# Designed miniproteins, single chains, continued (2): the designs that were tried, part 114

Each design is a single chain, and the fold is of that chain. pLDDT is the mean over its residues in the fold that is shown.

## One batch from the design tools (miniprotein)

Design m7956
Fold by ESMFold2-Fast:
Structure m7956 (fold): chain A 121 residues (1-121)
Amino acid sequence: MRNEEAAEKLDATMAAATARAAGRPSSELSVIVGEDPYLPSKAHVSTGLVADGDDVRAVMAAAADLGVSAVLLVESDDEALHRELEAAAREAAAANGTSTVSYRLSPDRYAVLTSVVHRPP
């Protein structure tokens, strides 16, 4: 997180996505960028709301210059929306050699943690 302009672009892109999500079904998206995703205190974290896959792709593109460590997609009541957002996150992550992991918390509550982690071999 030493590229100040790229960090500002990521935060601005996330804020724009959050504004577009107002009054729409949406999920919380967090993008963790920087050198260590396991030490959040040393990583830049941008969090907001996304309502479609294009917003996910835009956020991921803005984060690319910072080196994306993890992408967390949390809590969705809309299963179709969640599938769209997860697919967009996976598509963006595949370009950078990352993987996604998704977890369900309960049958009547969909909080889905989709983690995209870039790890060198």
Scores: mean pLDDT 63

Design m7957
Fold by ESMFold2-Fast:
Structure m7957 (fold): chain A 65 residues (1-65)
Amino acid sequence: MSLEEAIRAVMANPGGSALAVVDGKLVLVRQRADGELEFLFEGESEWHPAGRTVEEAVAAIRAAA
């Protein structure tokens, strides 16, 4: 699943999460009840904010990779 596909899947299924690969790293994406997207890279313990749109989330996750 591409990063954009994972983000869209999460936004289409509130309360769900999806996995993607960015620069060879696994990233978990979810959406909070308030609509804010957040992400967690493999090996990390804290969720990071990713914004509220697909474009914001892609930019935030790619910048963190």
Scores: mean pLDDT 81

Design m7958
Fold by ESMFold2-Fast:
Structure m7958 (fold): chain A 70 residues (1-70)
Amino acid sequence: MDKEKIAELISRAGTAIVLGRKDEALRYLDEVKELGGPQELIDKAKAAVEAGNYDEALKYLREIQKALGL
């Protein structure tokens, strides 16, 4: 697992969420999943992004970082 690349992608996903760029945020979350990130938390973050629940999505990003020791 490339932790540095995953950390960068999570950072980019967070920025996209804050800016309301749903498609970009979902793409970065899919890349984190492909690199071996925690699938359940990523799926919850994606669902929150799709629903427009950005505060909830950012909460799940923090949980992903914690699960990965980032």
Scores: mean pLDDT 85

Design m7959
Fold by ESMFold2-Fast:
Structure m7959 (fold): chain A 109 residues (1-109)
Amino acid sequence: SEKIREILDELLPELSEEEKEKIIEAYEKAGKDLKTLVLTILALRAGLPVEEIEEVLKQASKFNDEQLKALLEQMGVPQELIDELLEAIKNKDLEKLKEVLLKISEYIN
């Protein structure tokens, strides 16, 4: 979980330590599904309240790769970054996931 915390520290630095821990616990309870973690990070960066995390995790568990791709395309994320994100999720490459999410975050206001 230290690597997940590192990702949260860089992508959601405004969150409290308790809020970051809540996300980590929710991620672990959801079976460590990286797609669920990614959707949660994207939702929080898009301005969703931390109180909605449980609802986001529930909805995220229903998202397939095509739905995640469509969401990112709607946000204006370049196709190359979407492809890199999906590959990082597939390979469970947390280092690459962090790098790609930081680049994607530039498209989310």
Scores: mean pLDDT 80

Design m7960
Fold by ESMFold2-Fast:
Structure m7960 (fold): chain A 83 residues (1-83)
Amino acid sequence: SEEKEIAIALNLLDSATPEELKVFEEGLNADAGTALGEDEKGFKNGRQRDLYRIGRYARRDRNSKIGQAIRQKAEEKGLKVVL
């Protein structure tokens, strides 16, 4: 469900380390023309990839309920949000 997807994404952000939050913030704010794809990025682990992916989702689907919830949580954590 949408509510479950939001809960999973927000939990991932709430449990993230400062290093992991930077990976998310990079995905959230990367310009589509210059952003590295998941395969090019060279993540340390699957958790970093998931965080980057959630950031990229929130950038692309900014006006969705999930995208709005993710961006709001980023702002609450004091992260840069350009979307």
Scores: mean pLDDT 78

Design m7961
Fold by ESMFold2-Fast:
Structure m7961 (fold): chain A 97 residues (1-97)
Amino acid sequence: MQAELDAFTAALVAADPTHGPAAAQKVREVYAGNIDAAVEVAKRLLEFAKKNNDKGIIYLAENAIKYGPIAPFYTLAAVDYLAAKYGLAETARVLAS
């Protein structure tokens, strides 16, 4: 929902004013159905998840890359999981990288 997207993106900027704006832009692009942005973000999430041995994020990110046409769905699920488990500041850094 738009209100949840607006609240989440504002929270990313508040948690990390340096990386948050770029991260917020990527989340908005993925939410709008931009497949290329979703796959790009999924690749960043996959790299982070492999370094942290996070099988849940690996599963979601690999499916985003494999099933390109529905990548936004998997990427947003992975972003939500990342924010819930690792926090908003870490999420902003990963998404902006």
Scores: mean pLDDT 86

Design m7962
Fold by ESMFold2-Fast:
Structure m7962 (fold): chain A 79 residues (1-79)
Amino acid sequence: SPKEETLKFLEEIREEVRELLEKAKEQGNEEAAAEAERLLRTIDHIINYLNTNEYSDEELEKIKKEVEEELEYVRKLVE
């Protein structure tokens, strides 16, 4: 289902963000670490919302796009 695909996507992104957080901490990059922690919190809130609410396919695609854009921002900060 679109919801299951979105949840799988969010779990995969969560894993990548955790790796980026670890790299940021190793580098002493406090800004990148803070943004990675913020994105992890955002992903957790989205997962909770998906578990309690129904979403349209268009809304799920918008969520995925917004999370991907936030991930790109964190990646840029770690580089």
Scores: mean pLDDT 86

Design m7963
Fold by ESMFold2-Fast:
Structure m7963 (fold): chain A 112 residues (1-112)
Amino acid sequence: SVAQQVDDLDAQIGRTLQRLGDAIDNRDWERAKGLLGQVLALVQQMIDLARPYLTPEQEAEVFALMDEIGALAKQFLTALDNRDWARARTLHVQIDGLVGRVRAIVHSALAS
């Protein structure tokens, strides 16, 4: 079912965000960069699966959150290029929070 596929993606997003945090703590910029790309791809897959079930208001909120996540992701890549691990950690927390909001909207839409 779509709900089961979304649950599987949600678990994978959570694990990938945790691995991203670990890469930052280990100062592994190549791995952190790759894991950020994986998080963004998994979140997009989850949104694409849920899109037919979103209200127009939920879809607009999800797209606004994805624009904000994209802006933070660009800042995160700059922090990695500069080896600014403190800023990368702060941006990781912010990205995790916004991704959590997208995940909550998707689960709410499928629970209806």
Scores: mean pLDDT 92

Design m7964
Fold by ESMFold2-Fast:
Structure m7964 (fold): chain A 92 residues (1-92)
Amino acid sequence: GKVTFSAYGSDGSEIYTVEASASKEAIRQGLEETIELAEKAGASLIGVSIEAETEEQTRELLEFVKDLMKEYGYELVEEAISGGRGAAVFKR
């Protein structure tokens, strides 16, 4: 599976996108890179999309992302899960 992190400006424009493998280690590394770039660019939102083999794996990875985002001071705005696909948007 894979995880994609995107940083967006206040106008909704995409500033940067990072792709990582759907492992907890790769997710942490990709998220830390995305946060650093978001802070440098003044991005207000981070989007995350997850592709996994099962809905259960997608839920587990999304919960891991949510816990990490909370550690970095981000709030969940929206989330959606459908089968092996998950998405969430966070703001700070």
Scores: mean pLDDT 81

Design m7965
Fold by ESMFold2-Fast:
Structure m7965 (fold): chain A 57 residues (1-57)
Amino acid sequence: AANLEAAKQAIEQNRDFLLAALRSSPEKANEIINGIAQQYNVNPVDILNYLKQLQQE
């Protein structure tokens, strides 16, 4: 979906920060993920799954 692709672009722009936050501060990472999901009207689970895919590569 177009909204999900826009959200993915926002994640790519902040990729290193979000991956570091996910490892060291899951609470802060979850807050940021939820904010992006709300902004782009996408499921936060889709955002989290995308970040996990980026982490695995």
Scores: mean pLDDT 77

Design m7966
Fold by ESMFold2-Fast:
Structure m7966 (fold): chain A 55 residues (1-55)
Amino acid sequence: SLEELVASYGGRLIRTGDYADAVVPADKVQALEEALRAEGYEAEIVSDNVVRVRL
């Protein structure tokens, strides 16, 4: 699941209507963005430790 993928990077997922914010350690944010895009999600880094996923 999306939650399990985010958790595997040491993070947590916060779902908010049209999107979800994945809060991860700053050193994992790039790797998580790449992994989410590889799974077909629209993902964007929005801060040092947050990747936003469009739902």
Scores: mean pLDDT 85

Design m7967
Fold by ESMFold2-Fast:
Structure m7967 (fold): chain A 78 residues (1-78)
Amino acid sequence: DVGRALTEKDLADLSKDPDDLVSQALILANQGTLAELDGDYEKAAALYQQSAALFKQAGDTESAKLAEELAKIAAEKA
């Protein structure tokens, strides 16, 4: 399905350092925004979902919620 997390194993491997998780989540969110600018909404939705999962692992529930909403919007345009 569009917008779901791509790999739970990769997310588990990253769930060690909250600062690293937030940095990875921000990188994925930025890549999602770039994918939207390119019109690749399927890729954008997947990247936002991965970003949301990492924010949740880091305990940043506000950023996770925003990334989930961005993923949903991108998926609707895909």
Scores: mean pLDDT 76

Design m7968
Fold by ESMFold2-Fast:
Structure m7968 (fold): chain A 91 residues (1-91)
Amino acid sequence: SLEEIKEKAEEIAKEAAEGEKLLETATTIEEITRGIGLLLRAIGDAMDLALSIKTQEQLDAAIKGLKDGAKKYGVRDHVLQELIDTIKHFA
């Protein structure tokens, strides 16, 4: 459903935001590794979501979910753009 796709995209944005916040404040190798891991997981989840997209409406819902999630959780513009580009490339 469109709502499910939007919710999945919002969760991906949340993962990216958590990774970004960890990297911003990281002082240890463990914290850096965890932050990078969250960003890579967000990209992988975006790829998986993209492969499930069959229609323009589903693509629009995914992009809206990423944008809404980015605004809600505080994803930086360049990371949001990378997630959008990932979905567009693999959809």
Scores: mean pLDDT 89

Design m7969
Fold by ESMFold2-Fast:
Structure m7969 (fold): chain A 86 residues (1-86)
Amino acid sequence: ALLEAGEAAYAAGDYRTATEHYLAAAREALAAGDNAAAIAALENARKALIAYLEQLAAEGRLSEEEAAAAKAAATAYFDAQIAKLA
């Protein structure tokens, strides 16, 4: 399942792949009308994306300021999407 694939990628430190699998899981849940599953997948996608942005900053691919701004934008976006489904 996409959620299991996301969890496996996250556990392996592959936060980009984890984010992609969780977003795919959210899309499938939304298509099925399963708002609870969509919320869970979006919460996991947010967590994975934040970890990915932190990884990019640690690798020097984003500045600390760019990473902080991107994390704030990601949090706001996902919180807004989750609120629509709650």
Scores: mean pLDDT 88

Design m7970
Fold by ESMFold2-Fast:
Structure m7970 (fold): chain A 78 residues (1-78)
Amino acid sequence: SAAQEEEVREASEKAARTTLSFYKDKVTDEQKEEAIEAAVKAGLEKFRYLVEEKGHSFEDALRTAMLVAGITAQEIVK
């Protein structure tokens, strides 16, 4: 649902921002914004795949989406 996707978007953004906070002065504001956008996209794509194709619960898919978002943000700024 749209409400579930909004929750996944917000959770993915939060996970990405938490990951990026560990980089402090090593990452520019532009790089942070790019990493957050990519992380949200990756989280949403993973969430949809797990729910629609694999039949995972919302809770399990949300947790995995957050993990994927954090990893994606880290990969962009490494």
Scores: mean pLDDT 85

Design m7971
Fold by ESMFold2-Fast:
Parts: structure tokens; sequence; C-alpha cells
Structure m7971 (fold): chain A 105 residues (1-105)
């Protein structure tokens, strides 16, 4: 349906916002950073997929996390992902927070 197509487009846009923010923050990633970035992107996608009826609200919050990453505010981005894990009970958001914290080292 057109509604399903719009959801897929919005989710794709949210994931691409995260990947674009990470490319801005890490233009020349080390092999370790590249692996963490790949894992972070997968965790965010899985978390959005698990969000079900909350996908619209989750996508907006993921865009906010992407903006924080792009700005280099990794602590705030990790805190936002952890808050999403707590709010929705989705462990992939807690994994995303941990991966952002590891990337900030």
Amino acid sequence: SQEEQQRVIRTTAAVLAVTGALETAFPRPTPRQAELISRLTRSVLKAIEKSGDNQADVNDDVFDAARLIEEGDFDAAAELFRALSDKYGIPEFDEAARLVEELAK
C-alpha cells in the first residue's frame, strides 16, 4: 500500500541519516571504527523494525540521534538511544548506545 511504501521510505531515510552522520564524524574510519559503524547501523535498523506501531515516533528520535552524531555530541546521542531502549523495551537501542560510546573512545 501507499502507507507501507511511506513507512519504508521514512525508515530508510532515518537509517541513511545515521550512516551519513557517521560518515561526517568518521570520514577516514579505522578498520575497528568501520566494524562498529556497520554494527551500529544494523542495530538501529533492527530497533526501528521492532518498533512496530511506534515506528513514526522512533524514526523522528533516530533523526535527532543522527544530528547529534553529526555534531560530534556522542554522549548525547548515546543517552538518546538508551532512553529509546528504556521507553520502548528494544534492546537494539541499548546496543546502539554502547556502540556510539565505543566509537567516541
Scores: mean pLDDT 86

Design m7972
Fold by ESMFold2-Fast:
Structure m7972 (fold): chain A 71 residues (1-71)
Amino acid sequence: SSEEEQLRREAERLARQYRAALRAGDWDAADRLVNRMVELETRARKLSKETGRYVSLIMAGVTMEHMLAFV
């Protein structure tokens, strides 16, 4: 559906913004973006299992990148 497509695009947009914030060393922006992605994942899971799984995978990738940036 168009709503599922919009949620997928929003998740990808937030992930790109997160990577940009991480690259810039803007940890406050990165934390806010992670919180927004958690909210999006909750909404996506209620809409459909497939869209929920997709957003969860993006979130897992973002979490791994955050952990790997800490050295």
Scores: mean pLDDT 79

Design m7973
Fold by ESMFold2-Fast:
Structure m7973 (fold): chain A 91 residues (1-91)
Amino acid sequence: KRKEELLKKLAETEDFDEQLRIVAELAGVDYSEILEDIKIIKDKNATPEQITAARLRLIGIFLDAEMVARSLGYEKAIEKIRELLKKLLDE
């Protein structure tokens, strides 16, 4: 099953780009959506409203991926998803 393959790969990989691509696929979004929201968060010209909206979108995407991992019992993948989100939000 594709989702199970992705969850196993996520638990095993240390490649940040690969981890983000797997999270996007688990959440059912394009990887480019994650990259665009990261770009907004890092943009010094972005408004507080734009940054908040981008952060909330990333949180939603990562929560959707976490729900897939949780429903299939992949604890290591859940840990990785949470760590990645914290790293992206730099909080």
Scores: mean pLDDT 84

Design m7974
Fold by ESMFold2-Fast:
Structure m7974 (fold): chain A 70 residues (1-70)
Amino acid sequence: MEEEFERVKKLIDEGKLSEAAKLLTPEVYDRLVEEINRKEKEAEKNKDYDTLFDYGVKALALAVLRVLDE
């Protein structure tokens, strides 16, 4: 699971959404949502708006992956 989680994160960062969708399991999706929420909350607390924006973009990419899997 950790290996698949890291691979999907890397593919999202590289903009390879179709490839990331092939590796996206419900468990990996839930972990990505949890990490994004955690990182956004941490960035907001630290007033790190660049990181907050970056994770907002990742959340949008994750939503697109769900559409591509359909």
Scores: mean pLDDT 75

Design m7975
Fold by ESMFold2-Fast:
Structure m7975 (fold): chain A 99 residues (1-99)
Amino acid sequence: LEEAIRELEELIRQLEELKARIEAGEPVLVVPEAEAASAAGRGLALVVLNFRSHLAEEEGIEIERRVLDPAERAAALADLDAAIAKLRELIARGREALA
């Protein structure tokens, strides 16, 4: 469980790093049709795509690298924030289960 908590904390760091890149107007990897998932699910998919792009390539998913427009940026940041909040909740529950 502590190992799983450490992995979730690392994922939060990657989400925050991706958020900073988007806020700075840097290009990021995107996949069409991510809108079908929950906000937290879209945020997790976006971080996996940008830190583990080989997984999408193995599945034959077409990847695009570009700077997000203002509306896409706002949506992506909201999705990343939702993912961070959900992971922090899971960490808190995991710590309670260990006590």
Scores: mean pLDDT 75

Design m7976
Fold by ESMFold2-Fast:
Structure m7976 (fold): chain A 100 residues (1-100)
Amino acid sequence: MDLIELTQRALELLQKALELLKKNSPEEVKDEVGKLLSEASGLLDEVAENSSPEVSKLANEAIEYAGLGYTYVGSGNKEKGIEYLEKAIRLTQEALKLLK
């Protein structure tokens, strides 16, 4: 299992979700954002299960923030949705740095 590749793919999906949310209303993109975040969370869960405790913690925190971001997107709160997705991206980037 290539943990670097899985983490890079998760990062790409999170970045796509953030870009959609920045360019559109939450109501227009909630289903597509939800799909992207679900796929990213699945990849991050695999990373968490197969990595060091430090990387596992970052991956699990990224999953939690992605979930919070989706909750705010679902409630129409674009600003908080963006904030939590940016936090998920930052944690995923930190996990990727530790895997290199």
Scores: mean pLDDT 89

Design m7977
Fold by ESMFold2-Fast:
Structure m7977 (fold): chain A 90 residues (1-90)
Amino acid sequence: MEEIENLREGIERFEEDLRRLEERFQELLREGAPRSELEELLRGVERGLAELEKLREQVPEEEKELLERLEELERRLEALRREIEEALAR
């Protein structure tokens, strides 16, 4: 029971961190998309994807709500990665 609560808290922190990454990307686009800052943000997204995979391994199959939240987070991170890569490629 406490383990599931800890996983939920971890997912909530991840959701907040992802929101901040998305906000930072929009800020960088307004600042003319500095290449070094976009590259740093991309590294953050790649680390996030690796961390998300580890979280997914810890969530029991019966915790459908948490699994759905993780799937949404994965889609958002993959979308953000694509947008950053597109900004870097021009």
Scores: mean pLDDT 83

Design m7978
Fold by ESMFold2-Fast:
Structure m7978 (fold): chain A 95 residues (1-95)
Amino acid sequence: MDAVAKQVEDMMNAFLSQMPSLSDDQRVQAARDLAREMFKLAKEAGLSDAQIRALFTRAVLRAMIQMKMEGFPDSVIIAVTNAMIDELKKFLAES
């Protein structure tokens, strides 16, 4: 559990650190890729559907707060968080 939590944290931090150098389209694509990778890790870790929903909802909220703190425009924050939420909806539909 600790190793998975650390890996998710490291992946989120890596994504956020790369955000300033990416175009808007690249940010959206990177957000989708991050969400899908996090879903794979949670599924492989044997988390319940409810635990996966809670984990990824919290991860999206945390990403939104962090981007706001780092001074990203609201348009970028909305696009990135919507991309992550859309991937969550797809994952839940496949569950």
Scores: mean pLDDT 78

Design m7979
Fold by ESMFold2-Fast:
Structure m7979 (fold): chain A 65 residues (1-65)
Amino acid sequence: GAGDEALLAEIKAAIAAGKLDDALAAVRWAVQHTARGPEIAAAAGEYARSLGADDLAAEMDRLAA
């Protein structure tokens, strides 16, 4: 939904800005509080991987599982 897209956009912006702790905290919140949390984590992980943030991508993938 629109809320999930807005949250994912915020997470992607945090990753792009190098605010990796903020991005990880937002993904953890999404996994705990939204039905689409695992899908948000997976999409955030793919975005982190596309920017070369492989360690962050691996942690996001763990949250998606």
Scores: mean pLDDT 85

Design m7980
Fold by ESMFold2-Fast:
Structure m7980 (fold): chain A 76 residues (1-76)
Amino acid sequence: MDKEIEEQFEKLYELGKKYASEKEIEEAKAKIRASQDLPDEEVEKLAYAGLGAKYLVPEAIELARERGEEIGPPAP
């Protein structure tokens, strides 16, 4: 069960590391530290995964648009 969650988390983490700027990661880490008492390593991990989630759908849409490809209907 946790394996599926872990796999998705890893994908998000990879996207976050690929697309997140240092400023974005700093802001995400600050927010996590403010609400959660976690070690720095866990804070970084969550920050990158959270940023990856924000970039998952928008990034796919932007890439398809830039390449002249179409993803499913974005909105009416």
Scores: mean pLDDT 68

Design m7981
Fold by ESMFold2-Fast:
Structure m7981 (fold): chain A 95 residues (1-95)
Amino acid sequence: MEKEVEEKILALLVAVKEGMDPEVLGLYIAGLRNNEAAGALLKLVMDPEKLEKLAKEVKISEEEREEYLAEVRRLAEEFRELLERGLEAAIERSK
């Protein structure tokens, strides 16, 4: 169970690194209070070396990795849209 959570977090961080704006994600996380997942994600985003180390420890085969990443990318896309919408609302309210 915990390993699957770490893999999902890792894949979300990969999505951020590949295309999702880290500033957008950072502001969204800063808007959340006492959120365990948000805190963990922010900490990992601040440390790219730790992110790479986690990827090595997961030890997913290339075949399984493609299927897993495809599913996570789908979730990341939906999450990204929701995140951008929430961030825009927060920024407008701040200004």
Scores: mean pLDDT 51

Design m7982
Fold by ESMFold2-Fast:
Structure m7982 (fold): chain A 98 residues (1-98)
Amino acid sequence: MKEEEERLEKEIEETLAEYRKLYPDMSEAEFKVREKFMRISKKKVLEYKKEHKREPNEEEQLKLYEEVLKELYENSSPEEREAFEKRLKEHEEKAKLE
């Protein structure tokens, strides 16, 4: 529905704006891939919640994540994909260290 789409877009915009403040040197390609990833991911989770009337469990989240990555790969250039994968790995490693 329109309200759900508006809410999703607002969340994506807020996250991207925050990301740009933290990483001002991030390329347009990286931002576009990040936006695609967030949009696909949130859409799949939302669809799951609508169908099952509950949140996906850890195993189901993993399956959704794999679907998101596959769809992202198909809809992204090789350069965008590589940049995004490098960024995700760096963020995951940094989050673990805290």
Scores: mean pLDDT 72

Design m7983
Fold by ESMFold2-Fast:
Structure m7983 (fold): chain A 64 residues (1-64)
Amino acid sequence: SAAERRFRQAEMEAALLAGSLGEEAAKRITETVRAVADSSPEEQAEAVERETRRVLAEAKARAA
């Protein structure tokens, strides 16, 4: 489905970001995926996208 493709895309983007930002970012993204494991693919995608944006914003703030 479109929602499943969206979740796969979000998961891939989150994995790439976690690889760049390190272990703490990877842990937060993994915990988010686990928290929504029983949710719909749409909700899974939205949750991962939100946490990825949050992690990236925090990393940018620290790098300034």
Scores: mean pLDDT 81

Design m7984
Fold by ESMFold2-Fast:
Structure m7984 (fold): chain A 70 residues (1-70)
Amino acid sequence: AALARALLMRDLRMSEAEADRILALLRQGKLEEAAELIRRAMYRHFGRRLPREEALRMAQQWAAFVAEEE
């Protein structure tokens, strides 16, 4: 969904390509893979080292948001 993509780019400073990859993984239910990409983006764009469990919770929240949009 366009809104989820825009929010990933705004809030996590992701490129369009990064946001599209995460959205594809979330739609496929690949939460651990999506969480790893979120963790990498947080480190790359904010210098924040996110614990895997926290990144997984973020992926679950984004998956719920994407499901409600679709």
Scores: mean pLDDT 81

Design m7985
Fold by ESMFold2-Fast:
Structure m7985 (fold): chain A 58 residues (1-58)
Amino acid sequence: GASEQINLLKLALEEQKPSKESLEGIIESIRDAGKLYPDLTEEDVEEMIKLAKEAVEK
């Protein structure tokens, strides 16, 4: 479900900090996941994108 996908993303971002260069690709992957997984709402996609951006800033 959406919560599982968000938790997996949080774990992945914590273990492997994305670079600014990879952020664009990560955002595209999140948007694609939102299209592929019907359980992901627009709000879930926005939360995942925010998490990816925050991980780069840390």
Scores: mean pLDDT 74

Design m7986
Fold by ESMFold2-Fast:
Structure m7986 (fold): chain A 95 residues (1-95)
Amino acid sequence: SVSDLKDFIETDKKKFVAELVKAVVDALRKAGQPVPDLKTLEKKAEDLAKDKGFMDFFPIVRAVISHLVLKEGLAALPELDIKTWKEEVEKAKKS
């Protein structure tokens, strides 16, 4: 049914948000940086998840987030566009 497809899409978005938040928290803890509140992280992750094209990178987005957060901190996340994500993904594949 149409309802089943909608539920599937919403589940995928929730999974993406959860994995992105976890990757950011883990990266900040490893860097010895302060972790912001979960609502702030979830909002940033939800804003990124609104771009359907961004979801194409889901299988490797966690590795890219961990690398960027460790290097540049949380400020990098809201400024990343799809083109920047593609470039960082390709760099991560080569390393």
Scores: mean pLDDT 59

Design m7987
Fold by ESMFold2-Fast:
Structure m7987 (fold): chain A 94 residues (1-94)
Amino acid sequence: MRKLSAEEAAREVREAMERILRLAEEAGASPEVLERLRELGERAVEAARAGDKEALQAALLELLDTAESAGLPSEVLSRVIGLVLRILGVAEEL
């Protein structure tokens, strides 16, 4: 598979994070949860841009914990997990 550039990785992570935030917002996540997800999304994008695979993985783990503890519907949580797995694939290309 093609190795991603830092900018390509950051763009892919940003798109996935925007989708995760939208899913949580539509599911009625609290303002506190949405703010935490935005913060973690920015950390993930910066980690991808820096080529920091470990920081990216750490941000994704915190994001999953936040989503699971937020009480999101199982169908929404499954979609969030799918997007996180996609970003973990990006981390392997860094």
Scores: mean pLDDT 80

Design m7988
Fold by ESMFold2-Fast:
Structure m7988 (fold): chain A 75 residues (1-75)
Amino acid sequence: DRAEAEEKLEKFEKDFEGAKKYLEENPNEEIEKKFIEQARGQLEQLRPLVEKFPELKARLEKLEEELKKWEEEKK
């Protein structure tokens, strides 16, 4: 279901940006690690849902790249 996949991806995008903003304002290494772990798991769950939709797959790959950069930035 494309609509379901798109809705879940959009929710993840909003949650990810919100978490990133929260951690910039309230730095906490333990909470940050937890959010990164949760985000990674969520992206893994979204992968099979968006794989058949090139547009959504591209958005997911962008989020995976952003997560990787955020993870590297905090080292």
Scores: mean pLDDT 78

Design m7989
Fold by ESMFold2-Fast:
Structure m7989 (fold): chain A 89 residues (1-89)
Amino acid sequence: MLEELMKEAAEAARELKLAGLEVVLGPISEDKSVYEEHLERAKELGAVFLGVPTIDNKEEAEKAVEEGGGERMRESIEEARRRAEEAKA
């Protein structure tokens, strides 16, 4: 799961860059308020937020994904893809 999400996030970041959009990478969190803080920061910079695990330990990163971080990460990937398509249209 983690490796697949990381690949999709990298692909989404590339699509955003090709569409001429800036990307801000930030930590995923089960705490929605932390996630929203990073989202607002990206918005202030005119960029699109992509959530990624910032934990250097693979086991801890996978646990963070399972504890709701994966949902935030997936949502940010889907939003990024939508923003890239809108920019191309």
Scores: mean pLDDT 73

